Designed miniproteins, single chains, continued (3). Designs and how they scored, part 77

Each design is a single chain, and the fold is of that chain. pLDDT is the mean over its residues in the fold that is shown.

## One batch from the design tools (miniprotein)

Design m10832
Fold by ESMFold2-Fast:
Structure m10832 (fold): chain A 88 residues (1-88)
Amino acid sequence: SLKEEIENIDKEIKKLVEEYKTAPDSQREELKRKLVDLAQRRIRLEAEYYYENKDFDLEKLQRLHDRAVRLTRTSIDEAFKIIEEEIK
């Protein structure tokens, strides 16, 4: 369930990233906002997934938390960059 939700979010993020690259300026801010929201949701689900499946060490969890904090505290343009790195 959680794994499927993460995979669905990843697909949605990839679609938004492609839309963002070709979108007119008037739509870019809305797409960035949606992208940031999806990325934050993905990070929360990923943390929950690893916690429940006990295949995640404390160091990885701390790194995931740090990335989530940076995402919420950064500019939309930088958040977009972080999101691309998160989804590989």
Scores: mean pLDDT 70

Design m10833
Fold by ESMFold2-Fast:
Structure m10833 (fold): chain A 66 residues (1-66)
Amino acid sequence: DEEIEKFIRELDERIEEIEEEIEELEEKLEENPEDKELQLELQFLEGMRALLEGIKAWLEKLQKKL
C-alpha cells in the first residue's frame, strides 16, 4: 500500500495548489466583490478541492481496510 500512500501525497500537493489559487481569488474578490467571473472561478475551485478531498478520504478508508 506504498502506492496508495504515494497517491494520497500527490492529492495533498494538488489540494494545496488549489488552496493557494482560492486564496489569491479571495484577495481579488475583496478588491472587487461584485466580480461574477471571479465568484464563479472561486466556486469551481472550491468544488475541485472538495472532490479531491473526497477521493483522498476514500483512499484513506481503503488503505485501513487492506
Scores: mean pLDDT 83

Design m10834
Fold by ESMFold2-Fast:
Structure m10834 (fold): chain A 80 residues (1-80)
Amino acid sequence: SSETLALLLLATASSEVFVAERMLEEKPNNEKARKLAEENARNAIRLARDLLRDHPDLPPSVRARLDAVIARAEEVLKKL
């Protein structure tokens, strides 16, 4: 179902942003860690935006969770 696929992709995007957040927390001034954090944050945004674009009929609760992942990833990018 579209909801099941959305939840799986949401879990993936959430994992990507979690890794990005941890990289910045643990090694905020390390160039390699910052680059990996940027890549993970950009991947999370891409996955979430693609899902929102391709599945406009997703439940509001799932849409809100995807929007939250995008917001978290954008906060990571602002710290870079």
Scores: mean pLDDT 85

Design m10835
Fold by ESMFold2-Fast:
Structure m10835 (fold): chain A 93 residues (1-93)
Amino acid sequence: MHRKKAEELRALGEEFKAQGNNRLAALAYAEAGHHYLEAGDYEEALRLAQEGLELDPDNPHAWYVAAKAYEKLGDKEKAEEYRKKAEELLKKF
């Protein structure tokens, strides 16, 4: 269930990217990554979050998804760093 939703959101992100809408593409990739996290596919979640950050490094959701993926994959230091970046971006209103 979650993996199918993640794949649909990833396809939507690819469509936005093809249209040059990097901000919406990054948001769609971050949402896809969140659904991969719920499915237990932590490596795929991290990969999509990183693709989102390449398109929009100011997307706090992509930083947060990457932080959660690193936490689940055992990289506690990167998880903490990425979480702090997400929190800093959320403070920018």
Scores: mean pLDDT 85

Design m10836
Fold by ESMFold2-Fast:
Structure m10836 (fold): chain A 64 residues (1-64)
Amino acid sequence: EEQRSQEANDLIVEGIARLLGYSEEEKEAIRNDPEKFEEALKKVAEWSQPGRDGARALAAQLAA
């Protein structure tokens, strides 16, 4: 069961790296350190909601 949880976490790390532009070295740091993993998740949540979501909505409004 821990194996499956680790696989899910690995996928999340891959997603974070892709969204934030992290290098493979930074991905490994997040994988190995649960504190950095939590910090990265918070960054994605903050960036996604106030930043990207707002920018996307504004772009659609300007197009209309």
Scores: mean pLDDT 65

Design m10837
Fold by ESMFold2-Fast:
Structure m10837 (fold): chain A 88 residues (1-88)
Amino acid sequence: SLEEQFEREMAAVEALLDRWVRDNPALAAAIRDSIQAFLASLPAQRAARAANVAAALAAGVPQSRVDTIDAIEDRLLAFYRRALARLE
């Protein structure tokens, strides 16, 4: 499924990050800063997401589709938080 594929892709990215950090420790600081900057942007992104969801529902997109996208976004945020913790 798309969800299973997304989880496999995230695991592959995590493995690649571990390898890059091991091979170049200076890269860890740059990646940490990038993830922190992304997480700092979340309030603005959440506001945009709420507007997009409202517009999609008004346009007739099923709630089940919105729920699927929400689940994917939650997994992506969990991935970034895990990556940040791993780099600390």
Scores: mean pLDDT 77

Design m10839
Fold by ESMFold2-Fast:
Structure m10839 (fold): chain A 91 residues (1-91)
Amino acid sequence: MEEEEKRKLEEELRKKMEEKVKKYLEENEEEAKRRQEELERERERLREEAERRGLPESEIRRLVLELEVDEGMRLIERGVDLAIEINKELK
């Protein structure tokens, strides 16, 4: 009896973890796609504005790179948050 209840709890926990990971990946992928489209529009506007101001190409490249780095850091933070959440669920 106890062993069968333990098996059911382990299967439920596994399903919950799989659903959380799947949901995170799906939500992250949709958000990443939307964010990538927003980032592309922002890069284009930044480039046009910088060219209009007569900034050198090196300066334009630096500004674009800074924007891309900020986005990369945001994605890393989200990955860390997921790892923490999964660890808490295992308790």
Scores: mean pLDDT 71

Design m10840
Fold by ESMFold2-Fast:
Structure m10840 (fold): chain A 65 residues (1-65)
Amino acid sequence: KKVVEKVLFKDKEEAEKALKQAKGILDQAVKAGLISKKSADKSIKALQEGVEKGGGVEVTVELEL
């Protein structure tokens, strides 16, 4: 199963906080067997690149469930 979500960041600091929370949630989902580690790593990379581009950016995250 694949889930595609769009995340909107209003500013860089908000995006950084969201990224930190997403890392924790995705790590727990991998441990629970809900998603693959590769899928979680890909999603985190996409979110991190969105943050680095300066916030206010729409980032598409694909999760493999």
Scores: mean pLDDT 68

Design m10841
Fold by ESMFold2-Fast:
Structure m10841 (fold): chain A 93 residues (1-93)
Amino acid sequence: MDKFTNGEYEEAVAEYEAALAREPSAELYLNLGAAYAGLGKYEEALEYFRKALALEPSAEVYRGLGVVYDYLGKEEEAEKYFKKADELYEKEK
């Protein structure tokens, strides 16, 4: 994923929220989670990653959860989610 500036993250959030209001999807929730994490809004990022996980579990969602928990200083939870992501990557090969 390309690195965004704060302005690009805010624009991405607005676009994804508008798309979500029309047609919810796991991909849109995943993208919103990533954008909020990029803005440092970790609680909002967790909420959207959890919504993505409820619709469609994926290695990318588990990795996103791991990254956010790592930023929150919850290293044990971060490690658990990274391990789940690795397991799914092996199955998706």
Scores: mean pLDDT 79

Design m10842
Fold by ESMFold2-Fast:
Structure m10842 (fold): chain A 94 residues (1-94)
Amino acid sequence: DVDRAAALIQQGKYEEAIKVAEEALKKNRTADVYTTLGEAYLKLGDYERAIKAFEEALKLDPNNPAAYYLLSQAYEKLGDTEKANEYREKAKKL
């Protein structure tokens, strides 16, 4: 359940949120599940896995401002300012 994974992120239980999101993903591969999984990885500092999850979310829903915004944050954390700015602008236009 995506809602349970999101609640675990709000509680700071990022590793548990990842496990719950991965179980949700096995049942149904949705943009929302991938976005939640990516956010949990982002909070843990696993920026490469976060980026991959957000890219999968955008493949399923290309008009997802949350995924673009979070992808911008992940690239900013990696020091890729150009990509961070690109994805932030895409989020604003949706």
Scores: mean pLDDT 87

Design m10843
Fold by ESMFold2-Fast:
Structure m10843 (fold): chain A 77 residues (1-77)
Amino acid sequence: EKARELLKQGKYEDAVKAFEEELKKNPTPENYLLLGVAYYKLGDYEKAIEYFEKALSQAEGVLRKTAEELLKIVKEK
């Protein structure tokens, strides 16, 4: 809840910290994807790629497709 709210409010650095805490308790592909999005919004593309790849390795269905699309966007010039 708190981590997603921070992301919606544009508080990307705070969102990163909140999602890192979430991942320590619950390492889900959705939480990896959202942490990647927070890093992407901060312009940290290397970290965004790392977490999108982690999400992709564990994700299925729509979440997997979303991770694939975001990874392509970050890797494009």
Scores: mean pLDDT 82

Design m10844
Fold by ESMFold2-Fast:
Structure m10844 (fold): chain A 74 residues (1-74)
Amino acid sequence: AAEARARIREAEARLKADPDDPVAWLRLGESRYALGDLEGAIRAYEKAIALFDAQGDTEAAEAARERLERVRAA
């Protein structure tokens, strides 16, 4: 859908400015999943998890892992 493609462009723009933005990686994963890009979604979620873990945000990291598991189960 057009909305998901727009969100991907927004997330990619944020990541060009700050490649260590875990929220931008999480949003990128969500949008890729919505478009059926399962491999791209997995990569984005893995990056978000690593960044949340590095920041000590265990709740956000666990939420991202649950999303990753849903994509892998699809």
Scores: mean pLDDT 84

Design m10845
Fold by ESMFold2-Fast:
Structure m10845 (fold): chain A 90 residues (1-90)
Amino acid sequence: SEVITTTLVDPVAGLRATWRIDPAAGTVDGEGEGAAERGTAVPPLTPAERAALAAEIRRLGAALTDIFRAAGDDAGAAAVEAWTAEALAA
């Protein structure tokens, strides 16, 4: 099975999160960064900015799920769905 690495970046907020998805193992490993590397130049996300980021995460998660399903990998699709839910809860 193929390990997929995906990075989601919000250049306005300075947020970056990278996921490594292993469909064979059924695992999703995530690594996120704060709003800025030094935390002083970029303010915390507003509720409107968080809503926009959440919409983008849902869109990306749906697209990745479709890719795994098209490949016949239901376990990978389930892992992406779990990752999406966890990212939205954070």
Scores: mean pLDDT 64

Design m10846
Fold by ESMFold2-Fast:
Structure m10846 (fold): chain A 87 residues (1-87)
Amino acid sequence: LSKEMLAEYYLALGRMALHLGLPELAIKLAEEAVKLYPSAENYATLGEAYLAAGKPEEAAKYYEKALELDPENEIAKKNLEEAKKAI
């Protein structure tokens, strides 16, 4: 099991936690994904978790990190606008 595959597993669990309305758990899982493999998708999911937890300032920072790695990341582009409106 590579770090990249393990990060993908944590990412999937983090997204499931978001779907279940457990944003604090989603933050912890997405943080592990980012630590294992810092990718645009992992940063975007961490941003989604912070936004769901009512922390738009933190969410915006992670969406901006996602866009630094992949300027075409659709989740980060769409959700960054929402996060900035909530600050």
Scores: mean pLDDT 85

Design m10847
Fold by ESMFold2-Fast:
Structure m10847 (fold): chain A 60 residues (1-60)
Amino acid sequence: SPSDRAHQLEAEADKAEKEGNFKEAAELYRQMADHYEQSGNLATAERARKRAEEAEKKAK
């Protein structure tokens, strides 16, 4: 899949979220979004950016 790295980053972000590491999760979701954007999956990239924003809010 052209999105293999994005899938890996999603798994890492989900793990960070479960561990309460919301700042790390936000960074991983942003990286995931960048990889989806590069692959032309713009709608999925936008959802990933929204997840990053939500995680960033929980980090505070």
Scores: mean pLDDT 83

Design m10848
Fold by ESMFold2-Fast:
Structure m10848 (fold): chain A 73 residues (1-73)
Amino acid sequence: MSKEELFKEVERTLLLMQAHLALKAGDYETAVKYYEKALEIDPDDKTAWQGLAEAYRKLGDEEKAAEYERKAS
């Protein structure tokens, strides 16, 4: 892995950690932002899709929650 690829992977991991912490804290809007940033690095990140589904479900957006849950599958 190149240094560039390694730095992006580290950044993605940190974004997922921040999103998960925000989700646990009840800061669902912040969780959405961090998961979306992680998906900018890896658009096939099932963990990020699952996190978005959960965050949108907590925000009351059942349509987006269902859509992201399908993408995570």
Scores: mean pLDDT 83

Design m10849
Fold by ESMFold2-Fast:
Structure m10849 (fold): chain A 60 residues (1-60)
Amino acid sequence: MKEEIEKLKAEYQKLLDEIVQVQKDIRSGKIPEEEGRKRIAELNKKLTEVWKKIDELVAK
């Protein structure tokens, strides 16, 4: 249980780092804002899924 939670926390952190990188790429003009927002939306969806799994394991 704790090992699974730690794995999910690591995945959550990785997704956060990817969102930060996409935001930097948008600000620097490396990617269009629309493309960046689409990527952030997909990453946020994954964050929500990971958080839901963590919450289910902790609440159980």
Scores: mean pLDDT 80

Design m10850
Fold by ESMFold2-Fast:
Structure m10850 (fold): chain A 87 residues (1-87)
Amino acid sequence: SPLERLQARADELVERAKEMVEKIKNGEITVEEARSELQRLVAEAQRLMDEAEKAGVPKETLDALRNRLGAAIDELVKAIEEKEKKQ
């Protein structure tokens, strides 16, 4: 279904954010590279939300998707900020 595809895309974005957090913690990525990937994740999340709204996904489901994506992005932002403090 369209909703199942949107949920799968949200799951992929959440996993990408988690993988990025681990790469930052392990020193596998620079702060500049992490910020670039954060910008891409935010843009992809925004596009997913725009597509979901245009597809007529109910407000409760939109709010749940926004909360999940926002939480994952927030954790990535925190990881970047902590990495900058240790420079």
Scores: mean pLDDT 86

Design m10851
Fold by ESMFold2-Fast:
Structure m10851 (fold): chain A 97 residues (1-97)
Amino acid sequence: NLTEAEAARNAGKFDEAIEYYEKAAKEDPDNYQIWLNLGDTYYDAEKYDKAIEYYEKAAKLDPDNSDIWYNLAETYSKKDGNEKKAKEYLQKAKELG
């Protein structure tokens, strides 16, 4: 359930939130929002490589969603040496929104 996953994430229970989102993703794998929420949960857990992986999955499902590209830009900005990639995704987000 997405509501329980969101509550768990907000409470800092990232492992519990991930389990709920992974169950949701198996039931509805074409729902970009579930993959976006997985990315957000890994981002909150400061697991930026995993956050990027799931944000890229969300972006493939909904490439015109500016929020996904903003989240990719922000996540890349948390990694040393990724300034150019962060700028590219930020520019894409601005062009969409």
Scores: mean pLDDT 85

Design m10852
Fold by ESMFold2-Fast:
Structure m10852 (fold): chain A 56 residues (1-56)
Amino acid sequence: SSKKEREAAILYTAGSIRIIGYEIDGDFEKAEEVRKKMLEELAKLYGTSVAAVRKA
């Protein structure tokens, strides 16, 4: 649905900004944790797997 598309865009954008911030700070472990959480939340929104979200 269009609502899920908007929620996905917001989650992806916010997550990407946080990941970049941690990578700039050299905190690659936190960056990976944020990436994993973001993908899991996107997968939950669409009722699918993390692998499917990564391909989209």
Scores: mean pLDDT 79

Design m10853
Fold by ESMFold2-Fast:
Structure m10853 (fold): chain A 57 residues (1-57)
Amino acid sequence: AEELRREADEHLRRASEHVKKAQQYLDAGKLDEAAKHFREAVEHARRYWELREQAAK
């Protein structure tokens, strides 16, 4: 369905944003903040793959 593909794309975009934020915090030496954003990126990437697989059915 179109909705599933759009929702998957939103999660992928959010994952990319969190990776960029995590990299910025790493560059600033803020390891705890970087770790939080990497965890959020992983969760959004997992949701992207789940929704992508559902849309392929």
Scores: mean pLDDT 83

Design m10854
Fold by ESMFold2-Fast:
Structure m10854 (fold): chain A 64 residues (1-64)
Amino acid sequence: MSEAEKLEKRLEELLKKGKELNPSPVDMATLTVLYSAALFEIDLGRLEEAKELVKEMEELVKEI
């Protein structure tokens, strides 16, 4: 599995987990923005930037 594929799988897992926590509309909007931004960075081959966005999603999910 490529590093990009691992990041995409992690993003999907985080989005699913975040949704299951019944987040506020603001938290859900933030999760969606971070998810979209991370996918965009992956598409550009900017995997380090994508990793930082994944970390931001992980922190947000912990706070929900």
Scores: mean pLDDT 83

Design m10855
Fold by ESMFold2-Fast:
Structure m10855 (fold): chain A 60 residues (1-60)
Amino acid sequence: EAVDKVIENFKKALEKMTPEEKRAALARMKALIDDPSNKYLTDEEKEKMKAFVDELEAEV
């Protein structure tokens, strides 16, 4: 799937957010990735999204 495009669009959205909005968005994304009932993402897609979120959290 187009997970790389989703990540790119999410990065662009984050650039327009306040620090509080960024933290909220990252927390929401992390919760979505960690949700075992989530059937919309494959394990590979979850891994990519998790790596992206963790990288941004470490830099903020």
Scores: mean pLDDT 73

Design m10856
Fold by ESMFold2-Fast:
Structure m10856 (fold): chain A 93 residues (1-93)
Amino acid sequence: LSDKEIKIAFGIFDLNGDGVISKEEFEALLSKLPEKYKEIIPLFEKFLNENGEIDFENFKKFLEELKKYLGSEEKLYEFLGEVHLAAVELLDE
Protein backbone atom coordinates (compact mmCIF):
# COMPACT_ATOMS: atom_id res chain seq x y z
CA LEU A 1 0.00 0.00 0.00
CA SER A 2 1.10 3.58 -0.73
CA ASP A 3 1.10 6.16 2.10
CA LYS A 4 -1.97 7.74 0.46
CA GLU A 5 -3.85 4.40 0.44
CA ILE A 6 -2.88 3.80 4.10
CA LYS A 7 -4.21 7.28 5.02
CA ILE A 8 -7.51 6.49 3.25
CA ALA A 9 -7.77 3.13 5.06
CA PHE A 10 -6.97 4.81 8.42
CA GLY A 11 -9.77 7.35 7.81
CA ILE A 12 -12.24 4.51 7.14
CA PHE A 13 -11.48 2.88 10.53
CA ASP A 14 -11.32 6.24 12.39
CA LEU A 15 -15.12 6.54 12.69
CA ASN A 16 -15.07 9.55 15.08
CA GLY A 17 -12.19 11.35 13.28
CA ASP A 18 -10.05 11.76 16.43
CA GLY A 19 -6.83 10.55 14.71
CA VAL A 20 -6.70 7.13 16.44
CA ILE A 21 -8.58 3.85 15.98
CA SER A 22 -10.09 2.44 19.18
CA LYS A 23 -10.66 -1.28 19.84
CA GLU A 24 -14.40 -0.42 20.04
CA GLU A 25 -14.41 1.15 16.53
CA PHE A 26 -12.45 -1.80 15.08
CA GLU A 27 -14.73 -4.43 16.65
CA ALA A 28 -17.87 -2.52 15.54
CA LEU A 29 -16.63 -2.57 11.92
CA LEU A 30 -15.64 -6.28 12.09
CA SER A 31 -19.10 -7.15 13.52
CA LYS A 32 -20.59 -6.18 10.11
CA LEU A 33 -18.14 -8.41 8.16
CA PRO A 34 -18.20 -12.18 7.37
CA GLU A 35 -17.23 -14.53 10.25
CA LYS A 36 -13.90 -15.44 8.54
CA TYR A 37 -12.58 -11.93 9.39
CA LYS A 38 -13.16 -12.29 13.19
CA GLU A 39 -9.68 -13.88 13.49
CA ILE A 40 -8.24 -10.44 12.55
CA ILE A 41 -9.34 -9.03 15.97
CA PRO A 42 -6.50 -10.76 17.96
CA LEU A 43 -3.99 -9.54 15.34
CA PHE A 44 -5.25 -5.93 15.76
CA GLU A 45 -5.02 -6.20 19.58
CA LYS A 46 -1.22 -6.72 19.31
CA PHE A 47 -0.87 -3.12 18.03
CA LEU A 48 -2.95 -1.34 20.73
CA ASN A 49 -1.22 1.25 22.95
CA GLU A 50 -1.74 1.85 26.72
CA ASN A 51 -5.05 3.63 25.93
CA GLY A 52 -6.47 0.70 23.89
CA GLU A 53 -5.99 2.64 20.63
CA ILE A 54 -3.88 2.37 17.46
CA ASP A 55 -2.15 5.43 15.98
CA PHE A 56 -1.26 5.91 12.29
CA GLU A 57 2.29 4.47 12.57
CA ASN A 58 1.11 1.29 14.34
CA PHE A 59 -1.80 1.05 11.87
CA LYS A 60 0.77 0.84 9.02
CA LYS A 61 2.49 -2.05 10.86
CA PHE A 62 -0.90 -3.72 11.41
CA LEU A 63 -1.70 -3.53 7.66
CA GLU A 64 1.70 -5.11 6.80
CA GLU A 65 1.02 -8.04 9.18
CA LEU A 66 -2.59 -8.28 7.96
CA LYS A 67 -1.37 -8.56 4.34
CA LYS A 68 0.87 -11.49 5.40
CA TYR A 69 -2.02 -13.09 7.33
CA LEU A 70 -4.48 -12.78 4.40
CA GLY A 71 -1.76 -13.97 1.96
CA SER A 72 -1.98 -11.24 -0.72
CA GLU A 73 -2.40 -7.52 -1.33
CA GLU A 74 -5.56 -8.28 -3.37
CA LYS A 75 -7.16 -9.98 -0.33
CA LEU A 76 -6.17 -6.97 1.79
CA TYR A 77 -7.94 -4.65 -0.70
CA GLU A 78 -11.02 -6.94 -0.59
CA PHE A 79 -11.05 -6.73 3.23
CA LEU A 80 -10.63 -2.92 3.20
CA GLY A 81 -13.53 -2.62 0.71
CA GLU A 82 -15.79 -4.61 3.06
CA VAL A 83 -14.68 -2.40 5.99
CA HIS A 84 -15.51 0.73 3.95
CA LEU A 85 -19.08 -0.52 3.36
CA ALA A 86 -19.42 -1.36 7.08
CA ALA A 87 -18.17 2.13 8.06
CA VAL A 88 -20.78 3.79 5.79
CA GLU A 89 -23.52 1.66 7.43
CA LEU A 90 -22.32 2.51 10.98
CA LEU A 91 -22.16 6.26 10.22
CA ASP A 92 -25.83 6.12 9.10
CA GLU A 93 -26.83 4.83 12.60
Scores: mean pLDDT 80

Design m10857
Fold by ESMFold2-Fast:
Structure m10857 (fold): chain A 107 residues (1-107)
Amino acid sequence: NVTEKRIKEIKEKAENVRKSEKKLGIELSPKEIELEERILNLLIEAARNSVSNPKLAEQLREEAVKVGRELKELLDEKFLKRQYEAVLADPSASPDVKAALAAAYNK
């Protein structure tokens, strides 16, 4: 089965990439890793069902989009936190800029 072989290859490549990232010190949080793996698994299941159950395949793709939005929100929060910490560490940053980022971070 060509589809099953392709899905297995995709899974193995994803695992190898993750192992390589870990060796290089690229750190995603456990929650970020979980969401990325969930997206991958949903897309693989969609591919498996694309011929036999097209409706289920679409539902799985829609779920992957929802999980992708959750991942994006976490990455955006992490980015905002890093920006806030960087501005706090910058002695040239104005009090107004620090206050604005504090308000955004603490909402």
Scores: mean pLDDT 72

Design m10858
Fold by ESMFold2-Fast:
Structure m10858 (fold): chain A 55 residues (1-55)
Amino acid sequence: SDLVLESLKRKLEEAKRIGGEAAKLYEEALSAYEAGDEETAIKLSVEAEKLIRKK
């Protein structure tokens, strides 16, 4: 759990440096995870990674 939270925070900071929709998706993923909605957090993280990998 702590390791997942640390990873999400790091990925959000990386996405913020790049900018765009991926950063917003990671912000939503982090909020969902902190609210206990782990399923939504995973889904949003996957969508953010897809956007990053397209470029």
Scores: mean pLDDT 78

Design m10859
Fold by ESMFold2-Fast:
Structure m10859 (fold): chain A 77 residues (1-77)
Amino acid sequence: SLPPPESPAALAAARDLIRATDEGNVEQVKRSADAVVEAGPGPVTILALAVALVTAKNQGRDEIAKVLSEALERAAP
């Protein structure tokens, strides 16, 4: 009795978000984070946002970390 899977669009945006975070691409992180929130976040995409945030913080990428924190607040109010 797991919840239904998240939309393909949300999952694709989450994959792009992780890649952009690893690359340090602030503009792509912003676009991908917005796409996750707009597509309807769920447990998998919220986890992806949280993992990306930890990665950004560990790398000292403060602007990316801020974008991801704001996206997490919108995704999991």
Scores: mean pLDDT 82

Design m10860
Fold by ESMFold2-Fast:
Structure m10860 (fold): chain A 69 residues (1-69)
Amino acid sequence: AVDEIVAYGERVAKEKGIGEGAVAAFKRASELSPEEVQETAGRLGELVDRMEKAEREARENAALQAALE
């Protein structure tokens, strides 16, 4: 599903960077189906924004854990 591809791209972005996350999402879609490639292309702009938000949330969670210790 496209949602799984977007989540995969987000995970790669957290480890390698936003550009690599977008590329990974496209490659994953290509391995599954042509329809998923088209949908992923339409969502790439939103994917980049979502990845940036996810990275900020991860940093905030780490800060909360440190504060609780």
Scores: mean pLDDT 70

Design m10861
Fold by ESMFold2-Fast:
Structure m10861 (fold): chain A 62 residues (1-62)
Amino acid sequence: MKLSSEELAKVLLGMFAGLSEEEAIKAVKEGRHEEAIERALREGRGNSILRTAEEISRKYQL
């Protein structure tokens, strides 16, 4: 599968929202990654992952 750097960034955001890698790639390819992310966040699937990302960001000032 061939992904641009922009598409890869969108896939990673989807995975942080709680999507699987396969699901995130599919959403990006279908042009609906924002909808998929919004749905996952609304369902609370990404809460723990987002909290982990905040901890990492705080440690490394990202």
Scores: mean pLDDT 68

Design m10862
Fold by ESMFold2-Fast:
Structure m10862 (fold): chain A 119 residues (1-119)
Amino acid sequence: MLELKESGGGTVPEGGSLTLSITVSGADFSTTTLKWVQVTDEEGVRGVAGISADGKTTGFAERVKGRFTISKDFSKKTGYLNMSNLQKEDTGTYYGVAGGKGDIGGTGIFGDGTKVTVV
């Protein structure tokens, strides 16, 4: 059974930086696509970033391009979202989403997420 553990959230000043992590268990990390989504009451669920199973292809929402990076550590079975130049619009609960096969848009939201507040 696939399990995700998100961590790294907190309260940061505008212009600050934060690193979120997703640890994956119950699946082959090398065949697992990872995505981050942001959830707010105002905007609902918004895509943030994604990384392919092999770690070679990345994608970002336009609003975060140039500010965020995504990576995989295969030895630790952990994905990272490095966030820089944080804006108040980046406030929300961040969930890791794991996919294993094909064009399955929106594998469900997993875990309790990690909360980011930009002040």
Scores: mean pLDDT 77

Design m10863
Fold by ESMFold2-Fast:
Structure m10863 (fold): chain A 81 residues (1-81)
Amino acid sequence: SKEEALRFIIEQLEEIKKSRDPETALNGFEALRLFAESLGLEEVKKILDEAIKKMRENPTVDTARKVAEEAIKKLKELLEK
């Protein structure tokens, strides 16, 4: 279901927040984007596209944590309806 997919993506983003390597974090965002695209989750894909863009502009673990937190917040808002 969409709700199960959203919860899975949020869980994976929580793990990305703990990443000690920006390249691993970026690969994680890219994998989640492909997962969202495969399920037709357009709004989720847009949120992940923004996270990936910010990571490519400033590829640090601090950026990964910040953009993952922003994505988690937006995805939790989508879970409400």
Scores: mean pLDDT 87

Design m10864
Fold by ESMFold2-Fast:
Structure m10864 (fold): chain A 57 residues (1-57)
Amino acid sequence: MEEEIERLVEEAKKLAEAGMDPVTAAGYAARQALKMGFTDSEVARVANRALEAAEAV
């Protein structure tokens, strides 16, 4: 599970680097986590980490 979260965070970071808005990129990662069957707490963790990573770009 942790490795999957890390991959989704990296994906959001790459989307932001390509010019996508950080909030939109983080939202994409969170939706992918929901599709993969993550729990609400895991989805929130993905969203928060992805947003921080995307904003750091």
Scores: mean pLDDT 81

Design m10865
Fold by ESMFold2-Fast:
Structure m10865 (fold): chain A 83 residues (1-83)
Amino acid sequence: AAEEAVERVRRELEEAVRRGELSEEEAERLLRLYEEALRLALELGLSPEDAEAAARLATQAAAAGEDLREAVRRAVELIREAK
């Protein structure tokens, strides 16, 4: 479920902060982007597994400065085309 996916990403980000790869502030921002991306992907009718994949792709693009909604739309199309 979406809540379980978010907790998994939270733990991954906490580990990255512990390793000195991210600041706590950057990890919090990435988690918020992921939560919103996952919600948007699920609203577009993707399965939980596909929504998780789309959310990870969209979060990376949004972190690099792309609009989150456009990043989600592009990630969703990429996932659909891969099937």
Scores: mean pLDDT 83

Design m10866
Fold by ESMFold2-Fast:
Structure m10866 (fold): chain A 86 residues (1-86)
Amino acid sequence: SEAEEKIKELEEQIAENPSAELYTQLGDAYRKAGEYEKSIEYYQKALALDPNNAEAYRALGQTYHDAGDFEKAVEYYQQAAKLEAA
């Protein structure tokens, strides 16, 4: 599938040169595939490289919302908003 091909492409790019942006993109690809645990793992890897990455916090909020964890979704959206407002 196109989603599986995109995941493979991103994994190959990360193996060559890891970055917070590539980890965020891989998290996005797993979220779109409905693999929420893997999605969360890669967004957390992005935040390990860039702790002030508002995009990764928004993406975590969206992933938790898609997984049905609305309390965590709100917490991550609030953190993203704080980073963007500062």
Scores: mean pLDDT 87

Design m10867
Fold by ESMFold2-Fast:
Structure m10867 (fold): chain A 61 residues (1-61)
Amino acid sequence: SRRQKALEEAMARLDREAAERGLSLEEYLRRLYGASPEEAKKMSLEELSAALRAYMEALRA
């Protein structure tokens, strides 16, 4: 779906930004959203999308 593709593109961008900070994507999500790797694994696509949207919003600011 378009939502799935947008999420994939956002994930790729987020992974790049995490790497620039010397962090893994999961570790960066934990710091940004406060979720552990185990909790991140339990997150739905909606929850991940919301976290990525918040990150993208902060990045634009």
Scores: mean pLDDT 64

Design m10868
Fold by ESMFold2-Fast:
Structure m10868 (fold): chain A 60 residues (1-60)
Amino acid sequence: SKKEEIEKLTKLLEEHNEKSNALYAEMVASGKFDEELLMESVRHSVEAIKYAVEKLALEK
């Protein structure tokens, strides 16, 4: 159902957003630039944006 799809997308959005924030926070806390951590954080941010857009399309 539409509700189930929205719930699934919400979970994916939250999961990727949390992973992005955690990886970025880890890099900041280390006080060192870590390209791999930054790129992984960015990848999760991109996935979160993708799921947010898909969710918005279903909520129309």
Scores: mean pLDDT 84

